Designed miniproteins, single chains, continued (2). Designs and how they scored, part 57

Each design is a single chain, and the fold is of that chain. pLDDT is the mean over its residues in the fold that is shown.

## One batch from the design tools (miniprotein)

Design m5979
Fold by ESMFold2-Fast:
Structure m5979 (fold): chain A 83 residues (1-83)
Amino acid sequence: SAEDEKKAKELLEKAKELGEKAAEAARKAGNKRAALAGEALAGLAGIAYGVGKATKDPAFAAEQIERIVKLAEATLETGEPPK
């Protein structure tokens, strides 16, 4: 639906912002692994969005991107990527 597509896009933008913010905070703290994890989480959100577009399943994209947002938030709080 249009609502699911809008939600997926908004979550993608949020995931990118959080991933970049997490990466920058980790770099300033000297944690190179956490910085790479923040960048990787932003990239994974983009992939999830692309899969949703290719499969015409924006609800799936929104769900996966929400999970990625949670991982980015955890990286910001702990400075370590979750497994």
Scores: mean pLDDT 74

Design m5980
Fold by ESMFold2-Fast:
Structure m5980 (fold): chain A 95 residues (1-95)
Amino acid sequence: MISKEEFEKEVFLALVEMALAVASNIARQRGNDEAAALIEQKGDELLKTAREYFEKGDWEKAKEAIRKGLQELADAVEGLDPEVAEFLRSLAEKI
């Protein structure tokens, strides 16, 4: 059995990972393969950074890493898929 804190960390990370996967799949379905590739590449990096902060018990830095990473992703894909960029920006605001 995992602790309540560890459960909450894994649920939070899984929800962010799912949202990134949905965004990537929508971009690919629309023919925006470059946007999808950027989401996959930068998404993996921000999740890795967030996990490192969560492992150190730094929830504030973990959430900030995800928020900033999602905003940077939104900026990077805005010219390729503005609807996916808006989704990523909205996700960052909820964190």
Scores: mean pLDDT 83

Design m5981
Fold by ESMFold2-Fast:
Structure m5981 (fold): chain A 110 residues (1-110)
Amino acid sequence: SDPQLELEQGKELFEEAKKTGDPSKFSAGMLLASMTGDEKARDEIAEPVLKEQAEKGDAFSQLLLGKLYFKQGRYDESIKWLTKALEREEQLSEAQLKEAKELLKKAKEK
């Protein structure tokens, strides 16, 4: 596959998800961005979109933003967003709730 094409398709899906609030397009954009292997470029593209959706109350975006901050060693920001995601547990799958709880526990231990 073409990493540059996948990155551009990921950006397009993120912009569409931002405009429509469609979580499936956001997930597809994250997957395509992850396939480039450039984590820094992926995170730089993803963070502003995740933050905007998370601030609008999207629990999945709050979870992903919390995971991103945890990976970056930004544990206070990670705790903030994971806590907000868990306040909207009805929007998350059982697997996502488990991941959020486990990651929140790890972030608090730092």
Scores: mean pLDDT 73

Design m5982
Fold by ESMFold2-Fast:
Structure m5982 (fold): chain A 84 residues (1-84)
Amino acid sequence: SHMEIKEKIRELIEEGKKLVKRAVENILNPSKKEEMEEDLKKAEEVFGEVVKLAKEEGDEESLEEIKKSLEDMNKMFKEALEKR
């Protein structure tokens, strides 16, 4: 059970990172603005699920990694929204 939850946490972290990466790749493309916003929103949801699971497992490393990823994501999102 603990190993299965650890695996799920890792898979979700990788999913969230993939979504952020795709959003960053589309940051300068105005035709992809909606896709970028959807990817960032989905990444936030995925990382939120990981925070809950990691707290249940006492996985402080995953919590720290997610906190940093969310901070990086929020910074990129704000910077992207300021571009016309």
Scores: mean pLDDT 75

Design m5983
Fold by ESMFold2-Fast:
Structure m5983 (fold): chain A 83 residues (1-83)
Amino acid sequence: SDEEKRELALRGIRLAEEALQYITDEIAAGMIQLLIGMARVFLKRGLYEEAVYFARRALELALQFVTDEELARRIRELLEELE
């Protein structure tokens, strides 16, 4: 449903923003910030499929740069829900 997709996108955005605090690679951080921004814009417009898509892309990129095992696990688990 649209409500479930909205909630998934919000969870993805929040987790990507959390992960971003620990990413020191400036280019990766900039790309993740852009993807989060795109997800937020689509959420505001009620385009929940696109919001989920960009939240997923932000998390996929963040996963490549996070070193904390528990944070990486949380990202992987949410990515499975975003499928």
Scores: mean pLDDT 90

Design m5984
Fold by ESMFold2-Fast:
Structure m5984 (fold): chain A 89 residues (1-89)
Amino acid sequence: SPEKQYTIQLFLLIAASGEVFVARRILANPKATKEQLAEVARWLEEALERAKETLEQLKKLNAPESVLKKAEELIAEIEALLKEAKAKL
């Protein structure tokens, strides 16, 4: 049902927010190894692909503009963190 699909996409958005929180903490650690930075870059690339798919599904479900804006802000944050991770490699 559309209601179930919407709930699933919201859970995926919350999960992505958690992944961003963890990635930000690793990138803030000045002792992070090149191996850890490469792994974080991989996680963020996968998270970015999933977040973009979640946004497209939310658009198809006619999600409220406030939810779409939060998804877009999350995507922009993942892109910024990915750029930071790659710059440190």
Scores: mean pLDDT 87

Design m5985
Fold by ESMFold2-Fast:
Structure m5985 (fold): chain A 65 residues (1-65)
Amino acid sequence: SAAAQARLDALKAEASKQMKEINALIDEIDAKHGPVLTAAEVQELSAKGAPLGRLSAEIERLEQA
């Protein structure tokens, strides 16, 4: 349906945006003090990664429908 396709397109756009934000954060951390993450940085990456994981699952569900 058109509604399902619009939802899928929106989720893919959001997932792409969130992936770019996570990659930018990783680049900023690397530039700041190298590849060793602090506990706070691990928590921030985990917090950003959880929504992306949920979006990926929803995209897969809709594509299999």
Scores: mean pLDDT 79

Design m5986
Fold by ESMFold2-Fast:
Structure m5986 (fold): chain A 68 residues (1-68)
Amino acid sequence: SSNEDLVEIVVNYIKEEVERAKHLSKEEKEKGLKTFLKEISRHLKTDHGLSDEQIEKLKKEVEKIIEE
């Protein structure tokens, strides 16, 4: 579905940004990622109608990328 494709796009974008930010501390990466997630969550709700539960799932997937 388009929502699944959108989640994949966001996850891939975050993976690229984490690679670009590999010189930053874990704290700085987490802070930047929280800011990004807040902004992208608003966009996904406004333009694509994603639920709060879908946003929470995306947030958890992103947290796994940092922990790996």
Scores: mean pLDDT 74

Design m5987
Fold by ESMFold2-Fast:
Structure m5987 (fold): chain A 118 residues (1-118)
Amino acid sequence: SEIEENTLIGLDYIIKQAKKYIEEGKYLKAALLSTEALRGAVQGLLTGVLSPEVAEKIAEESSKLLKEAISKIKDEELKKKLQELFDKAEEAYKNKDYQAAIDYLDQARDLILDYLKS
């Protein structure tokens, strides 16, 4: 569908930008975009917009980028909070509680955005 095609184009663009931010040492921005890509994959799976195979592949790639970005964040307290939220999101995803996974990723996004504003 056009919605699936547009979703895939958007997620691919976000993943490419997250990779570029990692290469540039902009880990907080990379974590933000990786969180958005992972959230998009989980939402696509929840809504049926993305096939399970495609959603899983995007979720795996964005999770790897998010883990790398978080590991390189200099603020240890922010790093711990993001890791806790990501671990909760991964656990919810494994249990097929996609809404809870999205909610934890939204909390992670909001923390990153608040830090970027300071």
Scores: mean pLDDT 89

Design m5988
Fold by ESMFold2-Fast:
Structure m5988 (fold): chain A 72 residues (1-72)
Amino acid sequence: DAAALAAATARLTADAEKAAQQLKEKEGITDVEITVTQGATTATAVVKAGDYEGISTYDAATGEVTSITGLV
């Protein structure tokens, strides 16, 4: 469902921007990159800030969001 993917992409984008803003304000990180990609059945958001990388993926087949965070 294209509408469900669009909604998931918007949600992941908003969550990534919120995380990036918190990293800027709380940790003083100014070099924050956000990449959001919408595919046919998946949506992925990546946040990179210094040595931090967070990845969230929505899978339309399962309706699940998987999040992986760590140091790069």
Scores: mean pLDDT 75

Design m5989
Fold by ESMFold2-Fast:
Structure m5989 (fold): chain A 94 residues (1-94)
Amino acid sequence: MEKVLVFEETFTYTAEDGSELQVSLKVEVAENGEISVLAVLRRGDETRFLGLLIDKDGNVTVTEVGPSPLPAALREALVARALELAKKAREKAE
């Protein structure tokens, strides 16, 4: 069954300095179990993009587009949330 599952989620992340980022996640789960995540991060007038590819074995490849790297804690939180959404997607697959 050639089926791609798509989930979208928006949440607010509070950084260690107390600044708030609005995060929008789009999670796509391919038939082969690969997970693609596009994160759009907004802080004030700045917009940054984070791409994650999670293979069927759980290996994570991260691509960042923006002027500076994301904090490690935020990156880890985004990966964890993407994996949770992927698990929920798998549970809903017939």
Scores: mean pLDDT 70

Design m5990
Fold by ESMFold2-Fast:
Parts: sequence; C-alpha cells; structure tokens
Structure m5990 (fold): chain A 91 residues (1-91)
Amino acid sequence: LKELVEKVFEENKEELIEYAAHVLGDKERAEKLIEENRERIIEEATAKVEAKLKQNPQLTEEQIKAFIKRELLEEVLKLALEEAERRKREE
C-alpha cells in the first residue's frame, strides 16, 4: 500500500506543490515544505487509506487511488496552512 501512495504522490507532486504555493504565495517555499515533509505526508496518507480499506476491502484500485490523492491534498493543505500561520508570527 505505501508503494501505491508513494506512486500517487510522485505522479501528482507538481499539482501538490502548486496547491501549497497558492496558499503560501511562494512556489520555492511550497516545494521545500513538501520535500521536507515527504515522509510525514506519505505515512499519514497511508494510515488513512489503510483504515479506509479495513472498513471497505472491496474498493477498486481506481477508488483507492482517488482516495490517496484526496488525502495527499488534505495533508499538503494542513502543512501549508501551518506554515502560513508561522510566518504571521515572524512578522
């Protein structure tokens, strides 16, 4: 499962970076934030997907991939929002 999450992450990496960049207003910072938190993003998404599969073992690969992409976007959004709040404290 983790290998599938990593594959979906790599296939959507540019979209994830652009999404974070829209929140942060800085593409370079968004790229660095995602790269520095790559392991956390993948592990959190994997854990949520595993929980989903335990409740719904009949999910197709397409449904699993769609859920992975959604969870990756949510984790990236959380990181970007946390970073944006941190910057406000830095003045």
Scores: mean pLDDT 78

Design m5991
Fold by ESMFold2-Fast:
Structure m5991 (fold): chain A 81 residues (1-81)
Amino acid sequence: SMVEEAEKRLEEAKKLPAPQRTAEAVNLAMWALAHASDEEALEILKLLFERLSPRERAAVVTAIRRYGTERQRALVEEAAA
C-alpha cells in the first residue's frame, strides 16, 4: 500500500543528513498528494506530521501551501490540525 511505502521511506530518511531528510519529507508528502486518494493522502500526511521534527513539518506545510492545489492545501491543513 502507499501507506506502507510511506512508512518505509520515513524509516530510511532517518539515516539521511538533515537537509536530505527535509527534502525527502517534502518529496514524500508531494508524492502522496499527487498519487494517493484523498483518504490515503490524509493518512500519510498525518503519519508524516506524527513522525517528523517540527522543522521538517514546517517545510512540508510551506511547500504545499506554496505549490499545492486548493484541494491539496485543504488536506495539509486538516492533517496539521
Scores: mean pLDDT 85

Design m5992
Fold by ESMFold2-Fast:
Structure m5992 (fold): chain A 83 residues (1-83)
Amino acid sequence: SMAAEVEQRVADAKAYLDNLPAHIEAFKARHPEMSEEEKEIFERVREAQERLAKKIIENPEDLKGIEEEAKKLEAELKKWLEE
């Protein structure tokens, strides 16, 4: 149901934020020699992911606002992947 999907989405967003520090540490351990440009892109992606997760938690029914934050995340990910 729609309500169960919203609850799962909020739960996933909360789990993501809770686990984010460990994921950042693991990523840095695998990529110790990142360039300054790569570090900047990584930080922008991380910030966009945090904004999206917070938006889902705070306003799970604001589909337009969530879509806008998701598009910002996609734009930053595109810069990361089109290297």
Scores: mean pLDDT 76

Design m5993
Fold by ESMFold2-Fast:
Structure m5993 (fold): chain A 100 residues (1-100)
Amino acid sequence: MLSEEQKDKFEAIARELLAKAEHLLSPEEREQARAALDQILTLVRNDEITAEKIYEILSTLSPRVRAVVAHALISAAAENQMKELADLLGEAIKKLVLEE
């Protein structure tokens, strides 16, 4: 699937993007965002990432926290040209908005 180098780059960029967006979140929301990001990054590391698992993690978050985490993940995937991961993230987010 993804190389370890690609996983390292994705994690670094996703964490940087989340950190830049933390000013939009309360302290409690920042902890929720970090926990959700850590769970998704673990799934990426273990080649266990699926749209369903992303949906389950993001569905526990408030809409604001969800938007911030989703944006960080999608932007990180796009910057690394990780088309498959970007598509999985997009699928999960569609389900969260439409519950279809």
Scores: mean pLDDT 81

Design m5994
Fold by ESMFold2-Fast:
Structure m5994 (fold): chain A 87 residues (1-87)
Amino acid sequence: MSELERLRRELARRIAQKVREIVYKDFDKLSPEEVIKKAEEEARKIAQELADRHPGLSDEERQRLVELAEQAAKDYAKMLIDIEKSL
């Protein structure tokens, strides 16, 4: 629990930073769909990197981290794009 909690917090921090970078750099250059896809792909890479640093994780825990990362990146990117387009 505590190790998985620390991994999720680290993952959330890295995803938030990377998604902000992608949205603010590319939201006016790429379609919303392309920005979201890029955010999801980068989140998957971050989750995989963190999972690789923790060989004690089960396959189920690794899969869950990747899925949570992609979903979080998608949701956060959509929110940021909506805010930027409403301004």
Scores: mean pLDDT 81

Design m5995
Fold by ESMFold2-Fast:
Structure m5995 (fold): chain A 80 residues (1-80)
Amino acid sequence: SVDDKILEAGARLGLLTMYVTVLLKDPSVTEEEKKKAKEILDEVEEKYKKAVESKDIKEIEETLEFMDKAIKELKEIAKK
């Protein structure tokens, strides 16, 4: 259902926020990487807001796919 997918997107947003918070506190992460992480989180938050407002299943699914890519990018930053 739409509500179930919104809850799933909310959970992924929480996970993304946690990853960014950890990266921002890591002294081994560069200032450029921290800036990139913040920009990724900002874009995810914007897409999430629009998807929730639309209540369209396809837009929510596209947002979930975008969030999965964002999580992968943040993990790559954390790996180096």
Scores: mean pLDDT 85

Design m5996
Fold by ESMFold2-Fast:
Structure m5996 (fold): chain A 105 residues (1-105)
Amino acid sequence: HMAKVTVTFEPKKISRTTAMNLATLLTKELKERFGAKEVKITTSTGYVVAKDGKIVENTLGDEGTITSVEIIVPKENAEEAGRYAAEFLEKKLGLKVTDIKIEDL
């Protein structure tokens, strides 16, 4: 049984390259720790989706503001994966987390 975890932030500027690198790094980290299947990073210009440390879809413009990260993860790991992702993003980008939402899939 899978869940979608959405971590929402105060908007902060981010380049396409940084968003892509974060998506690949987060899918690797969250897969190893929590069995995550997918990470999606949304910015003001589009989104990037990564699976197994690889970009599978990218609609991002050159530079935008990051607003959210969505993670597909086993339900039993959803709460811990959300907390880990929030802390990781606060440390790596200085993002301010405003909400963590968990939805059953």
Scores: mean pLDDT 86

Design m5997
Fold by ESMFold2-Fast:
Structure m5997 (fold): chain A 118 residues (1-118)
Amino acid sequence: MIEEIKEEERRALGREIAAILLVRFYAPEDERARELARRIREVTEELLKALEEKKKAIEAGDEEKVKELEERIRELRREFEELVEEARRLVAEHMPRFVEFLGLTPAAAEEEIARERR
């Protein structure tokens, strides 16, 4: 169970980095991108804290606290998914500019974005 939490922490960090890079890279001049990156970071920090507290609660045998933390983790995951969808919409607004800047075709840019949103 603790190894599963470590894997979830690793995946959460990877998703945070990918999301922040996505919005900052595709919409660097948009103040919304900065705000969105900040919110993604905050939710990820809260998620990692909840996962660490859950790990400690498991080690202490506190089943009630584990249950409470599972509920909080579910809420934080939902908030994170909402922020990822906001990032997706923001990238879509700026994709033509990004594609033009890199000299890529729109199809190539769409494929890269789809891969990063697995």
Scores: mean pLDDT 70

Design m5998
Fold by ESMFold2-Fast:
Structure m5998 (fold): chain A 59 residues (1-59)
Amino acid sequence: ILPKFEAEVRSLSPRALAALARALGVEPDVAAIMEYFRTLSPEKQEQLYQGVLTFKELL
């Protein structure tokens, strides 16, 4: 899931990336989001990945 999540995060617009980073309480960059993602349990990693996919479908 890690490579798939990183690819999705890298495909976000700057505005969408900033919104995601704000929601997670991290710096608005891919590296900060990926470090946060690595701290999550596998279940929460899947939930966040699905959340990002849903967010992208709405934009």
Scores: mean pLDDT 77

Design m5999
Fold by ESMFold2-Fast:
Structure m5999 (fold): chain A 91 residues (1-91)
Amino acid sequence: LVEKGERLLELLREALRAREAGDVKGLIGLVLAILGLLLEIESLKVPEELKELVERFLALAEETVEAVLAGRLEEARALLEELEAILEELK
């Protein structure tokens, strides 16, 4: 779980950078990779005590993708910081 979460966070950071650079082709590829990884994480069985944190992490990751695609870069950056905090709690 944590390793997949760390990879997702890195892909989200790369997507934000691609958006800031105006790299539409790179952004499309990164979004597809992010969506695939989100589905993989959603398919994982997690202990009940971690379920709320995992659900919150996935919801924020989806919000981050939406913010990046919409060009809301300051919002995306804030969401990334919140994702990092949740991932540290999952460790």
Scores: mean pLDDT 80

Design m6000
Fold by ESMFold2-Fast:
Structure m6000 (fold): chain A 56 residues (1-56)
Amino acid sequence: SAEVEELRRLLGDGDGRPTPGTVAAVRLFERRAGLPVDGEAVPGTVEAIRTIVAGS
């Protein structure tokens, strides 16, 4: 889906450090999931995004 492609693009290859792309991916995920949009890149949220991207 287009949203998964956008998440993959924003998340990138990841060097393990939060980037503007990581925050943008978190915000997109939060909007899509109906969660509060705070952009907080906590490990659990980032892992959920990676799982969605990897599963697609």
Scores: mean pLDDT 68

Design m6001
Fold by ESMFold2-Fast:
Structure m6001 (fold): chain A 87 residues (1-87)
Amino acid sequence: DALRARVDALAAEVRALDIDQALKDRTLAAAAELVAEADASTDPTEAAILLGIAESLLAMTLAIAKLETMSVKEREEYIKEVLEKAK
């Protein structure tokens, strides 16, 4: 239950990301498939493993997006510093 709630929350964060739409769609579809398999599983251990994989996939996508955002911000800040020094 708590793990399912975390997966759902991470999926919502991924949907809100300003990243490549095809990557976003594929990641969300893969996570949804894992969640559906977990829901269909009669083994709580198997269900927990599937949800854990979905959580990891979504968290990794968020981490990659954050690194890209940080890189863009670092680039913008560097350009700003160079322009200020040129004055």
Scores: mean pLDDT 77

Design m6002
Fold by ESMFold2-Fast:
Structure m6002 (fold): chain A 97 residues (1-97)
Amino acid sequence: SHSDEILERLTELGLRLAKLLGETDKLTETEMTVAVFAQLLAALGEVDEAQRLYERLKNMSDEEVKEEIKKIIDRYGEALEAQLKKLEEQLAEAEKK
């Protein structure tokens, strides 16, 4: 349930970012989720893991990609949650303008 909760937060954040950028009609929900998650992994210094995630996306269904994201969430735990919270707070400030 914890990884499902984080995945839902990633999806919501992706939708909010796409709306802010005027890109809601250009990306699927899964693509938005992957983009936000890759940014969080890069913020943790995990650039190679972000690249591997994009490679997985090319060869997997949306459901399989979501399951792989949940496994990575479980691996990084609190560190990933801290970066997610920081990005959520930064976006909330940007949305106030």
Scores: mean pLDDT 77

Design m6003
Fold by ESMFold2-Fast:
Structure m6003 (fold): chain A 103 residues (1-103)
Amino acid sequence: SLEERIEQLRAEMDRAVDEAIAAYKAGDTSRFEGALGRALQAAYEIASLLPTEEERIKTLKEMLQRIADRLRAAGVAEARISEEEIDGKKVPVLEYRLKRPVP
């Protein structure tokens, strides 16, 4: 079902964030970037399953906020949601700054 697919993607997103946090703590920048990229991809895929643009944007913002909150709580990064204009529309994006320049 759609609900089961969303739950699978949310679990995948959460696992990818766990991997990103572990990679950061291990000093593995490449693994951190790869894992964070997978978490972001899962968030975009969840949003893409919603029927309206309003629901897609709202859901994407919620998923990106969850990623931001988890990175912040783990002491990995300062993170926030901002907006970028893509094809004349404002879309949420994740901005982050690592707590250490070299993880």
Scores: mean pLDDT 86

Design m6004
Fold by ESMFold2-Fast:
Structure m6004 (fold): chain A 76 residues (1-76)
Amino acid sequence: DAREKGEKDREFLKELLKYLYENGGTEEAIKEVEEKLKENKELYEIFKHIKEEAKKLGVTDEQFREALLEGARNEL
């Protein structure tokens, strides 16, 4: 069920954002989040696409990292 899968994927992402926030958004915490994201190939592909689109908009890797941390703070 696509709806049930969407809710599971959202919960998974929320858990990763919580981990990022609780670990202070360090480079190590972000690497752990990316590593866990690879376990869900579909979400990892979406994440890669978002990161590539951010680069096309002139967002640096550091700014993207800070945006992820800010998003985690706002969602939790």
Scores: mean pLDDT 69

Design m6005
Fold by ESMFold2-Fast:
Structure m6005 (fold): chain A 116 residues (1-116)
Amino acid sequence: MAHAPLSDAEIEELVAETDDELSEIVVDQDAADSVRRTVLLAFHEKLKEQAEEFSKKLNAKEIGELHGYILLELTLRSVADLEAVAETFRELAEKYGNPVLAAYAEGLDAVVAAIR
């Protein structure tokens, strides 16, 4: 597998190729949903590999900032959803006394503040 990050153009091409493949060979709705789930899991694995690569250069707050932007683009519908995620990580940081989770939550909050 290539260790290079996926570009926006490569993501669009992969989605188009998946839709073409599903239209040609998959007629079962449940099978189509399984293939789509597999493609989405592959995207999450690529993003995880990128996060691990950046962990050598970024602290927990900077990783939180990077993940905040990625979550808004791929999974979250609004800034309010990102605020809820940040609050959850703050609560976990307080409950377990974990400074890494606290710094990560600060990174998510920085993205919320930047967007306003």
Scores: mean pLDDT 56

Design m6006
Fold by ESMFold2-Fast:
Structure m6006 (fold): chain A 63 residues (1-63)
Amino acid sequence: SDMEKIQELHLKAQEALKQDDEEMRKQIEEIREEIKKEENPKVKSYGETMVELLEAVLEQRKK
């Protein structure tokens, strides 16, 4: 269950990296909403790491 959630977050982040900036921002927000509801600290931590990495990519791309 927890590994499946981590894999789902990983796939979502990989898909976001292939998208334009607008869609990537949307994917980041979806991940943030998922981690707000998550009680498992390992899954939550992984999701937070994915958000940080995607936000860093967006800042680097800018436009």
Scores: mean pLDDT 81

Design m6007
Fold by ESMFold2-Fast:
Structure m6007 (fold): chain A 61 residues (1-61)
Amino acid sequence: VSKADLDRDVLDAMARMTDSVIELAKKSAASRTLSPEQQEALDKEIARLEARREQLLAEAA
């Protein structure tokens, strides 16, 4: 197995972990009544995590 193959597998694993964090954040928010300010803060963090996930997947490709 080449170093490139290992690096790709690591990036893919990190992207999957990021997906799990995003899902947990969304499910946690759905189980609670959030204020508009809390919802906006959550949306910003989810967008940041989604951007990181896309970056990891692009590097893995």
Scores: mean pLDDT 76

Design m6008
Fold by ESMFold2-Fast:
Structure m6008 (fold): chain A 92 residues (1-92)
Amino acid sequence: AEGERTLALVREAGELEQRYFDEALKASSPEEQERYRKAVKEIEDATRAILSGENVEEAKQRLEEATKELNEMESRFHRIAREKVAAEWKAR
């Protein structure tokens, strides 16, 4: 069925994008890799603080700032990944 074919293609594209995303992150500078890890950790720490009810307003601000930074970095890496996926599909 066309739906099953579309789902298979979407899954393959998603797996390729994830692979190229991981490659883009690993190919980034040690400073960019550290920035990414710190942003992820800050989101985790801020989320735990919100759930525990400790310094909730400050934790919300930290979560918002870390989420903005992570989204900026992920948008860049996803753009690189999608360009590589598109190039690979054109080469097939």
Scores: mean pLDDT 81

Design m6009
Fold by ESMFold2-Fast:
Structure m6009 (fold): chain A 64 residues (1-64)
Amino acid sequence: LEEELKQDDAVEKAIDKTVTGDPEEIERLRQEVKKAREEYLSNPDDPEARRKYAEAFLRYATLS
C-alpha cells in the first residue's frame, strides 16, 4: 500500500460519530486551535491572534 488509504475521512467519521456527538466539529475545532496557536506564536503581540486562539481553545474544550 504505497499511496492508498491516505486521510481516510470516511472511516474517521464512522468511528468518531459513535464515540462523540459530533466528531467532525471536534476535529474542525482541533484544527482551528492548531491554526490559532500557530498564528498566536507567529504574532504573540497581536491581540486578534491571541483572542482567536483563546476562542478556538474554549470551543474545543467545550466538546472535549
Scores: mean pLDDT 65

Design m6010
Fold by ESMFold2-Fast:
Structure m6010 (fold): chain A 107 residues (1-107)
Amino acid sequence: GAKEELLELLKQMEELSRQLILAAIAGDIARAEQLLAQLNEVLDKMGELVKKNLDEKTAKKILEILEEIRRLAEELIEAARAGDILRLVGLALRIIGLLLDLEKLIE
């Protein structure tokens, strides 16, 4: 059902976010950009499923979290380019927190 599909997309987002954070910490900007593109595709798929299958109130909350994850992931790559490791770690923790919030809304 829709819930199982959303949980599978969430698992993909968690794995891509983990890989993106590790690439950013390593200073591998080219890999981080490729992982961001893959993460954005999964974010778009989740947004479409949420709009079609969930109530309007829950859908709105999830869509707001998806857009914040997108923005934070872009900022994380910019922090990596600047060599700002403390900011990078802070952004990574915020992304992880939003993924946990998504899990609670879907489960």
Scores: mean pLDDT 91

Design m6011
Fold by ESMFold2-Fast:
Structure m6011 (fold): chain A 76 residues (1-76)
Amino acid sequence: MSESVKIIPERVKESLKLTEQGVKEKNIELVKKGVELSKEALKDAIKYKLPQPLIDEIQKVLEYNEEVLKKLEEEQ
């Protein structure tokens, strides 16, 4: 397997961690970083043709991070 395939799961994990920290700290910039990181992971997963179940999982993580960002922006 290429090294790029190994990096994608770690990027997804870091995106969720950033989103969680942003919510806890009321820091929109951390949640924005989480969204961007999950967008990059999804783009790379599609580019490298990862198995569809993994692409679907990354897409759900991105959607979750975007929903969290929207809610946090509405609550400020």
Scores: mean pLDDT 79

